# Ledger of designs, part 105: designed miniproteins, single chains, continued (2)

Each design is a single chain, and the fold is of that chain. pLDDT is the mean over its residues in the fold that is shown.

## One batch from the design tools (miniprotein)

Design m7874
Fold by ESMFold2-Fast:
Order: C-alpha cells, then sequence, then structure tokens
Structure m7874 (fold): chain A 95 residues (1-95)
C-alpha cells in the first residue's frame, strides 16, 4: 500500500529528526544538528499527513488501519522533534 509505505517513511524521518534534535540539545550540540533535526521532523510531518489522506482512500481496512497508526505515531514524534529543535536553536543562538 502506498499509504503504508509513506507512513513508514514518515516514521523513519520523524525518528531521525528526534535523534538529531536531542543531540543538538546536549552540551556541545551544533546549529547543523538543530537545523537537520527540524528539516527531518518537518519532512516526517509532511509525509505523515499525506499518508493519512491516502489511508482515508484505502479500500483495504487492515492496510488503512496500519497506515493511520504509523502516520499518527510519526506526527507525534515529528511534533516532539520540532519543539526540541526550536529549544536547541534558542540555546545555540543565546551563546
Amino acid sequence: SKAVKLAKEALESAKAGLELAKEALKEGGTLAQAIAGALRAAGGKFLAEKALELAKKEKDEKEAEEAKKLAEEALKLAEEALELAKEALKKIDAK
């Protein structure tokens, strides 16, 4: 299913964004890590929203449910990553 595929890609992007944002928040975290985290998180959010739209059109109920669950998880992680990236950017800019 295209919806499931996009939802999995969204989740991978959101997880990558979260890890980068967490690294950026550590002592010695870099502007590059904060920016990369924000970009990966934004990409994950975009793909998750598209996966949710495709899941609504999916005729296979099992694939639609899988895509929805994965996309909703990706949205939560992407939103967390974006908030952490914003915090990292503020800390780096304050130095």
Scores: mean pLDDT 85

Design m7875
Fold by ESMFold2-Fast:
Structure m7875 (fold): chain A 63 residues (1-63)
Amino acid sequence: MARPLSEEELLEAVRHLSKSIEYAQQGDWEEAERHIREAEEALSDPLAGERVRESGRQENERL
């Protein structure tokens, strides 16, 4: 049972799901699977996503 997501995290997951549906309708299952995985990660650990965005993004720029 997942905790409520922030609006940005939820929109990211929904956007990935929407893209996966469009790719699936076109027959591009590989692209659909990629987007599904991204959505699953966003839904699985919303806190991890926020950490990567705030700390990881800036640290990646420094590294």
Scores: mean pLDDT 65

Design m7876
Fold by ESMFold2-Fast:
Structure m7876 (fold): chain A 65 residues (1-65)
Amino acid sequence: KKEELLQKAMELYKKLPEEDRDAFTKVVEAALKGNFEEAEKIIDSMKNPQAREAARELLEEYKKL
């Protein structure tokens, strides 16, 4: 399941605009360090609403592992 979430993260990253890709990379880094509050703050700063929703859903799946 963790490998599947990593694959989903990589696919999402490829579809994001450049500004949101940098933010999403920081979300992934924060989540991997267990800093979920920081990850959520970064998600809230993302420009694209669909990207924010997808990143939030992915983070919630990761938190349940």
Scores: mean pLDDT 79

Design m7877
Fold by ESMFold2-Fast:
Structure m7877 (fold): chain A 76 residues (1-76)
Amino acid sequence: DLRKRAEELVKKGEEAAKQGDKDKAADYYSQAAALLLQAGDPQRAIEYAEKGLSIDPNSTGNRMLKRLAEEALARQ
């Protein structure tokens, strides 16, 4: 279940953020966004990619996933 795996990654991202590990937090959020996009949920993918970018504005993964998710949403 892609959505369940994404939820687990979000939880890990929240834990990393609480510990001050911003790079790990942003990485976990980008992984969750990728799984949500694969699951056909571009709106949630955008939400978590944006959360990752709020933690690390230089995250290439989160920037790319936000763009791809916005494109997917626009095609619906």
Scores: mean pLDDT 86

Design m7878
Fold by ESMFold2-Fast:
Structure m7878 (fold): chain A 55 residues (1-55)
Amino acid sequence: MIKPNPELAERYIRGAKRALEAGRYDEAITMAQHALKVDPENEEARELLEKAKAA
């Protein structure tokens, strides 16, 4: 994207991390996917998505 939204992506990343810690893997997947939609090259969001899918 021409204009990434790092602040919005960070909020989704925080949500994904909390969902993973709570064992809510489906919610973690959804939040990580939203982070990638607003910042497609965000490596942290991609790593969170992979961790949630592997769990």
Scores: mean pLDDT 79

Design m7879
Fold by ESMFold2-Fast:
Structure m7879 (fold): chain A 71 residues (1-71)
Amino acid sequence: LEEEIGKLMKELQEAIANKAPLSEIEKLIEEIAELTRRTLKEKRPELSEEEIEKLAEELKEFLLEQAKKAL
């Protein structure tokens, strides 16, 4: 899961560098958020489902803001 997130982060950086359509960037961010949610559920069993969803949404918002700033 962490390895998959790393691969998607690399793809996101490449998409931003190539000025890919925002829709493509948003799709990559959604996939990163989904994998992050799964990773947190596995690695952080003390976190509630609600807390995990909150963290995934915060990551998604952060990445989207950074992508928009870079474009």
Scores: mean pLDDT 79

Design m7880
Fold by ESMFold2-Fast:
Structure m7880 (fold): chain A 87 residues (1-87)
Amino acid sequence: MEEALQLYREGSIALRKGEYEKAVELFRKALEVAPDELKPTIYANLAEAYLKMGKYEEAVRLAKKALEIDPSNPIAQRVLKEAEEKL
């Protein structure tokens, strides 16, 4: 849990700084060690990183993955809507 949370926090900081490729790498590493309960949050933020990079198809896929696990995730709902608008 601690390792997944640390990687997730580092990814979130990278995302905030506009370091989207770094955020993607950190979020992918977080997914490898994350418990199931944390996965929808990581998928949602990974989707946001792809949205910011203009990778709309990838953003849609990852946002849908987050929503399959947690339909109430607000980041995933927003990213899905924004990415679909750009397609």
Scores: mean pLDDT 87

Design m7881
Fold by ESMFold2-Fast:
Structure m7881 (fold): chain A 72 residues (1-72)
Amino acid sequence: SAAVAAAQAALRAATTPEARAEALIALADAHEAAGDRALAAGLYRAAASVYLALGKEEEAEAARRRARELEA
């Protein structure tokens, strides 16, 4: 989809860990909208790991919560 392609381009262009985490969230959102729930959950967990490494615990927990909602 156009949304997946745009999010992938953002991920490739990301030059900071924070930008990478934001791009991973955008990519997860795009895959969730496309119905790829398992892939979206994995991408939210990947973003959470990056946020945790940055000391952004609130953003990390929000991403993990979203992943849990998708995986049941």
Scores: mean pLDDT 87

Design m7882
Fold by ESMFold2-Fast:
Structure m7882 (fold): chain A 63 residues (1-63)
Amino acid sequence: MAGLLAVASRDYTAQTPEELSLRKGEKVLVLEEVDEEHVLARSLATGRTGIVPKSVLGAAGPG
């Protein structure tokens, strides 16, 4: 499965059953874009798949 690795830039609590809760620093695999604001992602910590807002995900920057 060709996915993009991303990291949660902040804690996020799922607002609906289809959304995924994330903790800051949690690694996710982005599977596809759902719409302009959301992606379908899988948590590498829990293995759960769900929708997350793009604003919650950040690119890894240099330290």
Scores: mean pLDDT 76

Design m7883
Fold by ESMFold2-Fast:
Structure m7883 (fold): chain A 74 residues (1-74)
Amino acid sequence: MEKLVEESKKLAEKLLKEGKSYEEALAYAQIYFIEKLTEEDIEKLAKELGISVETLKKRLEELKEDLKKFLEEK
């Protein structure tokens, strides 16, 4: 998961350098992070947060769809 955080951060920095807005760069980076999470990453993160895997998956899916809608409206 640490590698995925760094990859997502680098994607945001790249998009900012390419002239994307801060909000667009963050949206793309967050979608990338969510899509690249493995089942094992999700289970570990849910345990660290003290929530169920099902709850975390639902929240991540909702966030990803909201971010995609934001980008599609551009």
Scores: mean pLDDT 80

Design m7884
Fold by ESMFold2-Fast:
Structure m7884 (fold): chain A 55 residues (1-55)
Amino acid sequence: MSEEAKELLREAIRLSLEGRLEEAREKFKQAQELSGKSPDEVEREAVRLYLEENE
């Protein structure tokens, strides 16, 4: 996944943790469109990034 798509996912994770779920969803969609990956693949990448930053 490109660095731009990863940055969108990091922003989506931060927004989700803040309870800003609608804004987080929009960032996830942007990351999906930019990366060309399926929603499942984008979600797996987001979980991986979250764990890497919170472990």
Scores: mean pLDDT 78

Design m7885
Fold by ESMFold2-Fast:
Order: structure tokens, then sequence, then C-alpha cells
Structure m7885 (fold): chain A 58 residues (1-58)
């Protein structure tokens, strides 16, 4: 796909967020998910992950 690069970028940002989340670095995970959501604003999974990370970051 010609848009594969953008999808790969979103996947990389999400993966980094998941790694931060797994390490208990929820604030960093939240920022990563927020950036991913900026690239893919209608993605419900990313939005849900962002909300969870924000709750745990508090």
Amino acid sequence: MKVEASEELVQLVVLRGEQYYAQGRYAEAATAYEKALELDPENEEIRAKLEEAKRLAE
C-alpha cells in the first residue's frame, strides 16, 4: 500500500506506547498514544489506550 508508511509510523508509535505502559511509565505511554491518535484520530483502540494510560499516570 502507498499509505503503508503512515500506517507503519502509527504502529511504531503505538508499540512504543505499549512498551512504556508495560514498564509502568504511563505518562510516557499516554504521550505516545496521543501522538498516534493525532495520526489516526478515529482509532477507538488508541483512544481507549490513551484514556487508560492517563488514568494510571495520575
Scores: mean pLDDT 77

Design m7886
Fold by ESMFold2-Fast:
Structure m7886 (fold): chain A 90 residues (1-90)
Amino acid sequence: TAAELLARAAAEAREAARHARAGDTEAAIEELAEAVRHLALALGASEEEAEAAGATVRTRARELAAQPGGHERLARLAEGLAATAEALAA
């Protein structure tokens, strides 16, 4: 259901934030990409569209992680995504 996908997206986004703060950048990027994929599916995207969104996030998150403050930036973005998924489930 959409509610199950939103709950999963929120949980994955929370995990992404935790990994980012721990310095596990690649794990943070993968969890963030999965959170975006599940959020897209919850909003009615096709599997193909959701996978494309996840792949785009993976690429762009790696670019952002290379910038100064990348760990904290990824953590903040992931927390924002979790809050968004939680709000949409309400």
Scores: mean pLDDT 89

Design m7887
Fold by ESMFold2-Fast:
Structure m7887 (fold): chain A 92 residues (1-92)
Amino acid sequence: SAKAEAAGKAAAEAARKMGLEAEVRVEGTKAVVTLRGANIAQQFAALSGGVSAELEGAEVEVKVEGDTVTVTITAPSEEVLAKALEAFAKGL
């Protein structure tokens, strides 16, 4: 939906403001946030190995691989996905 896509763009912009390369893909009730940066592994060292969590009613899976962090957000609805993406952006 347009709302989830707008929230995804906001999350990408928040990450870029931190000096990271960011890409967000939204498909229905699922979003994949890809973050890249020379220090990304150090910033997310506590999450290296993968972590599953819940955020605003959505399931969040974080995977760290070299200079890339992939955050997969799966929600029961597009409205919940938008809220989860907004909360993720605020946590950056």
Scores: mean pLDDT 75

Design m7888
Fold by ESMFold2-Fast:
Order: sequence, then C-alpha cells, then structure tokens
Structure m7888 (fold): chain A 81 residues (1-81)
Amino acid sequence: MFKEILRQAAEEAPNPKAQELLRKAAESKDYDEVIELLSEALTEMARTVPSVRDTAANDRVGRLASRLAQAYELAKEEAAK
C-alpha cells in the first residue's frame, strides 16, 4: 500500500519540509492532494540532494525517489477510480 511507502519515506527524508509534505501525503485520503504533496516533496528533495561525494546519502535519496515515483503512480490510479 503506497501510504506505507510514504510514511517510511517521511522518516528517511533528508529535509524537514520534505518530511512534513510526505507525512501529510501519508495521512491524506484525498488522492489529488496526495499527488500534489508528492510532487512538492520530490521538488524539495531535488533542491537538497546531497553532494555526489556522499555515496550513502545519494543511494538513500535514489531509493526514496524511486519509491515516491511508484507511490505517485499508485495515487494517480486511485484518483482515477
């Protein structure tokens, strides 16, 4: 379930604003709102992406971005129902 992905992503988010956006997305039952919040969270994460020198942090951000992309597609499917 994508809300579980969002809750885990919020805990791992590198930026407090991205964390708050992901937390709101996980709690929201309005899938259009979830899509907007995910878009904003991805934008915030892109602004605060770690330096390429920090391999572990880059791996973490990459895994988060992949999971959020999956959650975004699932939210779009739910909004279409």
Scores: mean pLDDT 70

Design m7889
Fold by ESMFold2-Fast:
Structure m7889 (fold): chain A 60 residues (1-60)
Amino acid sequence: VQLTPEQLVLVQQRLAELGFTQDGLFGPATEAAVKAFQRFAGLNVDGIAGPETLAALNQA
């Protein structure tokens, strides 16, 4: 996943607010949290924090 540093911080902060554990890097914990959120939100589960996943996180 190629996120900008700002997008990575926003994704991890938002996932932490939703109750997912974050490690401060886009590592296995963040990828697992992205996949869990994608399952919860009904998105395609690919572990990639793309525009659709970012939009859903911002609306949750």
Scores: mean pLDDT 66

Design m7890
Fold by ESMFold2-Fast:
Structure m7890 (fold): chain A 56 residues (1-56)
Amino acid sequence: SRAYELAKKGAEAYKAGDYKTAAEYYEQASREFERAGDLGLAALARRASKIAAEKA
């Protein structure tokens, strides 16, 4: 799904040390999970985005 693809890109950016890009992808993934009704995964993606943003 689009949400999983965005989360994967976020994880790849995070592993590469590109925390700003990781935060942006995780935020997009959170929105897509919310649209799909996956509220738990949306919350996890939002948390990942905040953690990445704090490291940027």
Scores: mean pLDDT 87

Design m7891
Fold by ESMFold2-Fast:
Structure m7891 (fold): chain A 73 residues (1-73)
Amino acid sequence: MKEEQLALAEAHAEALAAILEAGGRPEEAERFRRLAIEAARAYLEGDLERARRLNEEALAVLEKARPAIEAVL
């Protein structure tokens, strides 16, 4: 079920990235998508420290882009 878990993580990352793009933040959308998917892969590979670090970086991108997210929602 590794493929199903990764596909779900990719779908969630794409949805949030679409919100960032709609808010006029395409660079943050791309960065978030990359970090979120890489974090999910690290988690599935058992590298929990790397997964946590990448997830924290992904959350920092969302925090930086908060005004753009609020403008869309």
Scores: mean pLDDT 79

Design m7892
Fold by ESMFold2-Fast:
Structure m7892 (fold): chain A 71 residues (1-71)
Amino acid sequence: DAQARVLLALADAERPLTVAELARLTGLSPATVSRALRELEAEGLVRRVPGRGYALTEAGREAARAVREAA
């Protein structure tokens, strides 16, 4: 699941990540990462950081924890 990979990468980094950085860390294409980020942003799990990329919201950090516990 691309969303789960993106959430975990953002949680592990503890800093804003760009699409290019997420693609490199997850092994996904930039297009797949961009779609996953748009879906996660619509769900309120990630937020845009102007000039820096994307970061997890509080809900996003909770979702990342749930993904780790379910896997």
Scores: mean pLDDT 83

Design m7893
Fold by ESMFold2-Fast:
Structure m7893 (fold): chain A 79 residues (1-79)
Amino acid sequence: MLSEEEFELEVDIALAEIGAAILKNTAQRTGDEKLKEMADKVSELIDKARELLKTNPEEARKLIDEAVSLIREANEYLK
């Protein structure tokens, strides 16, 4: 079984996936190309983190923190 820290990372990955889906949907709805690029980058970071979750959770955490930061930046961009 995963440690408590690894379980928290799984939860954070799931929440980031929800955030990425919302950004992608908003980009498609608005036609905002910059927001679409941000959504794609977030999805790429999440995908890499998911692959590393079982083998290197420390690197997965770093990627998810980066994805969350980018989601926050996208929200600020939307104003």
Scores: mean pLDDT 81

Design m7894
Fold by ESMFold2-Fast:
Structure m7894 (fold): chain A 80 residues (1-80)
Amino acid sequence: SERQAAMDRIVAEFRRDVERLAEELKGKITPEELRDKINLLIARYVRKALDEFPDISDAELQALVDRLKAVGDEVLERVT
């Protein structure tokens, strides 16, 4: 579906941004500071999804949040 494709695109964009963030800050901040920055990025992407899809269901939003958190955790584990 168009919405599913858009959600996949949002997650892919988030992955690119969090990978870049982690690489740019590698060795410059603590793991805790990186986690905080990743959490801020998750909040930004959630807001972006809400702006693009005002009719997004609670279930769709939770699924997106879970996907973004999983990506953030994968990146954090890899660089710390």
Scores: mean pLDDT 86

Design m7895
Fold by ESMFold2-Fast:
Structure m7895 (fold): chain A 90 residues (1-90)
Amino acid sequence: DYLAAGKYEEAIKYYEELLAEDPENVEAWLALGQALYKAGKYEEAKEYYEKAIALSTDEAAKRAAIAGIAGVLKKQGKEEEAEKLLEEAK
């Protein structure tokens, strides 16, 4: 892939700066979660996806955050938990 670990860290800093300016920006919380996931920081990624869910008024953004959490659970070998979470997100 084109993105190295250092590039994910740059993306994380960028989204953190966006959130410092607009902490209600659900898309920035989702993007930060995704960047943390790609950097292998699964617990932090999950926390930020949960923040996106809490702030989201849009069902599409909420489902994206839930899918992100399911992806974290899958990386941790928790496939059953990931599948249950996706079923609950109906």
Scores: mean pLDDT 79

Design m7896
Fold by ESMFold2-Fast:
Structure m7896 (fold): chain A 72 residues (1-72)
Amino acid sequence: MAPRESEILISLGNMYYGIGRILASRGKLEEAKEAYKKAIEYYREAARIGSPEEAELAEELVKEAEEEIEKL
């Protein structure tokens, strides 16, 4: 069982997503890209170990982070 671990991974992903947004707003595009990539890694792991509902949420968060990378 790993629902609490999945929640922690989503929280870590959200932290890096937020860091990526701040870095992008400051023009630090390479640093922003690395932060978004870390967010994606945490979201993908959350999707792998979480419930189906958590996996769906995590997959949507991966898409949002990938879209942010494309806009850099």
Scores: mean pLDDT 84

Design m7897
Fold by ESMFold2-Fast:
Structure m7897 (fold): chain A 60 residues (1-60)
Amino acid sequence: GSVEEAGLEALKRASKERREILLEIGRTLREIGDQVQTYLDLLKAGASKEEAAEKAGLKL
């Protein structure tokens, strides 16, 4: 039990909360990236922009 221990716990807690937020942002960005990749693949296959967006689940 010390100021050092209290400081380390506070940093660990703040770091954990920041990591959780960053992981949530990263997950959302990955989901968007996957949708964009599907859209591009459909466009490459000759689909229209509207058809590709609809099939990829993108709101444009």
Scores: mean pLDDT 75

Design m7898
Fold by ESMFold2-Fast:
Structure m7898 (fold): chain A 63 residues (1-63)
Amino acid sequence: MTDADLQAGIEKQIELALTYAEEAKKRGLEREAELALEAAEKAKGKPLEEQLQILEEAGLEIL
């Protein structure tokens, strides 16, 4: 495995988080939408280890 593989996985997870936020808003799940958006924003521009921890803390694990 390479850091590039991890970065690709993180980018995909952020994309999924944004998708979940949009779907949650449509269903009236404001808390879920807020958590997903917050995790995606916090992960932007951070090192790989910090990005993974942010997504894990938000429960958005797919890796």
Scores: mean pLDDT 70

Design m7899
Fold by ESMFold2-Fast:
Structure m7899 (fold): chain A 65 residues (1-65)
Amino acid sequence: NLEEGRKLYEEGLEAYRAGDLEKAIEQFKKAKQLYTDVLSAQPLDEEARAQLAEVVENLKKVEEE
């Protein structure tokens, strides 16, 4: 469900802005898993692929602490 993945990603971004890095990482990992599941069912979903790439990049940035 792309909508649920986007909500999790936005919650992760909000946690990151608030300085809650642990929560940000947790939400980003959940969003990553959900978008990965969508792509497993619908491999040609361009929106899911783009969102997954964005989540992965932001997760790397937060984990580089």
Scores: mean pLDDT 80

Design m7900
Fold by ESMFold2-Fast:
Structure m7900 (fold): chain A 79 residues (1-79)
Amino acid sequence: MTPVEKLLQKLVEMYKEIDENLGEEMKKKAEQILGLKSREEQFKLTEEFLKDATKKTMERYERVINEKKASQEDIELEA
């Protein structure tokens, strides 16, 4: 398993924990990257993927947390 493959696998797992659909999108994109003929091109697209993935993950995660926080402050939330 290449370092790129391990990195992409971890990102996909993180995404699935946040949103299953987002995780599937990232999994497909990771498969496309791993399907590339060149290791150098794999690294280039992995950098782009990591940058995009980090941005999307942080935005989605922050949005979900902010929505939950607002709900907890406005309405007392219990299990």
Scores: mean pLDDT 69

Design m7901
Fold by ESMFold2-Fast:
Structure m7901 (fold): chain A 79 residues (1-79)
Amino acid sequence: TQDLLDLGRQLLNSTSIDQQARYGRQAVDRARRLGAPQDMIDDLRRLTDGLESSTSQDDAQDIARGIYHITRQTVRRLS
């Protein structure tokens, strides 16, 4: 669970959309391996896809905050 939270933090602290998308994909994979609920995995996938299609830094950062929020909720549900 700490690994998932760390991925969320690294994503939030990244300044590159490409790097944020990579962390988002890793968070999806980690959540799935931890047995997270399917709805949370689907939410992480949708936000990561949105991140890859982002054309502005501000938009990407808003999505990154959303991904971090879901990783925190996922960790709480798995605890």
Scores: mean pLDDT 80

Design m7902
Fold by ESMFold2-Fast:
Structure m7902 (fold): chain A 65 residues (1-65)
Amino acid sequence: GMAELEKQLANAEKGLAAAIANKDLSTLKAVLHELEELLKQVKDPELKKRVQELIDRARAAIASL
């Protein structure tokens, strides 16, 4: 349900922040993959925007390494 999607987003955001801080490319790629899969499951436009923002952040972090 929506609560599970929000929990996955919160966990992904925390994982992304930690991976950026540690410059952990493998974790950044794993988080990006999780977010891309989550985006396929989300139909709510506001939640899609939040997922896309995290995807963009993950891609930018990977590109900076």
Scores: mean pLDDT 84

Design m7903
Fold by ESMFold2-Fast:
Structure m7903 (fold): chain A 97 residues (1-97)
Amino acid sequence: SEEEEIVRLLAEYFGISEEDMRKLLETLKKLGMEDVIEALRRLAQAIKEGNEEEFKKAAKDLVSLLDEILPALTMIDPEVARIAVELQKKLEEKLKE
């Protein structure tokens, strides 16, 4: 599925487990956080295509969106919030390159 391809690509690229990335995506889907899911799709597509410009755009959008949702996510699922923080940190590291 498209969802499993996104999980695999992001997990491999950021060094996060597929299980953790799947938990994050499933939780975002359950909560109807469509903007965050779309940012993850764009990011995965940019990685797949090697498009550095689109990667930077999607990564910046995702960092902003994750910062916005993190307080709510921490109250709903602290484990998934920790995964989101790890992803955000790795995104910021890649943006400094």
Scores: mean pLDDT 88

Design m7904
Fold by ESMFold2-Fast:
Structure m7904 (fold): chain A 60 residues (1-60)
Amino acid sequence: EEEEKRRKEREEEEKKKRIIELMEEGVKLAELAKKSGPKEREEYLKKLKEIQEEIGKLLS
């Protein structure tokens, strides 16, 4: 039972860490999109969409 609790806590910790990493990456990409030309902005927005989808999966 203690091992099960520990595994669950570690899983939750890993998901939380992943979400934070994705959010930080998203902020950086949004900043780059603001400073970039139209073609580069499109590429950064595509990556932002992928990050949002990953966060959604982790929260589901």
Scores: mean pLDDT 79

Design m7905
Fold by ESMFold2-Fast:
Structure m7905 (fold): chain A 65 residues (1-65)
Amino acid sequence: SAKEAAERAARAALEHGNGVGAAAGAYDLSKQGVGSEEEARKAIEAAAKGDSEAAARHALRSGGL
């Protein structure tokens, strides 16, 4: 399912330290009216602090996962 695919992608991002990429993607989608802007903003803030794990988790929440 799409949810399972998204969960696998987020786990891979966490494992490989790509929380910044996940946060950037969530932010871009939120600017197009897709997902939660609040959670996308939190993902960017976590990425700016160097917290890749929190960034990926907030990016997932932005997508409703």
Scores: mean pLDDT 68

Design m7906
Fold by ESMFold2-Fast:
Structure m7906 (fold): chain A 84 residues (1-84)
Amino acid sequence: DVVEGAEALRRGDYDKAIEYFKKALEKDPNNISALFLLGVAYAKKGRKDEAIKYFEQALKLAEQSDSPFKEAVIRQAKKELEKI
């Protein structure tokens, strides 16, 4: 899930990270954290189109959210999109 995926990202195992985040999205397609971290994993692999797609999905859902974490997710997703 998201925790295992984040641990794989920290180790530099981007393929395992993608696998875990995709499993998180199978359970909850609106999992903002999984969408954002999928974007990060694809960006680290140089897969620009996939990275942009997932960052934009995370950003759109975060903007629709009432969460206090909304501002942090929006800020980070926009920053990552600027790097691509």
Scores: mean pLDDT 82

Design m7907
Fold by ESMFold2-Fast:
Structure m7907 (fold): chain A 85 residues (1-85)
Amino acid sequence: SHMAEIQKKLAELMSEAGKLEIEASRALDANDYATLQALISKLEDIRKELEELQKEAGARIAEMVQKTVSGLQRLIEQYQKQLAA
């Protein structure tokens, strides 16, 4: 039950991050930096939720969540660099 709930939340957060990534890519292509800044903030919120989920997970799920957090952090950093350019 608890493991299934963690897996469901992980899937939901990954799905939301994917949608935001598509929107962020479109905003970047359009040079819409105001929208991109708002989307980066939302991606940072998802990263924080994933970090909290990692603390509650058993070892195997924690590793999977950690990889997802690392990937999302890298993506956020990439978009922040694009905003700074």
Scores: mean pLDDT 82

Design m7908
Fold by ESMFold2-Fast:
Structure m7908 (fold): chain A 75 residues (1-75)
Amino acid sequence: METRERVAELLDRVNDALAHGTDEESAKVAEEAAERNRELAEQARRKGDKESAAMAEAAARLNTRLAEYLRQRAA
């Protein structure tokens, strides 16, 4: 439960950055969200919560690709 709530909070932060920030600022927020989601996935795996771990890992992958895309646009 806590892991899913934190994944959702990170998604809201990325969405806010995309709506109001520059591509560079949004890339930084997405990079931070990717790192935090990787940490949440590891914590969930240690607790045996495979569903929350998979969700956080998917969010980390998505945010990593989003950050790469935004960095390319800013360049």
Scores: mean pLDDT 84

Design m7910
Fold by ESMFold2-Fast:
Structure m7910 (fold): chain A 74 residues (1-74)
Amino acid sequence: AVEEAERLYKEGSEAFKKGDYDKAIELFTRAAELAKDVDPELAARSYEMAASAAIHKGDFDTAREYAQKAAELR
């Protein structure tokens, strides 16, 4: 479970680096959902990266939602 979330986080990071923000959001949110009950820090970091990807798309409402989810896990 954690290993799968870590892999999704890495894949999301690669999508983010390539400018594929939609794919990055998909992968980071999947990583966060898998990690939230077993590794809250990884889940929080995944939501923070999803928020960053949403900002790059100009979707500030979605970015705020993901940032809030990350804060709830800290």
Scores: mean pLDDT 85

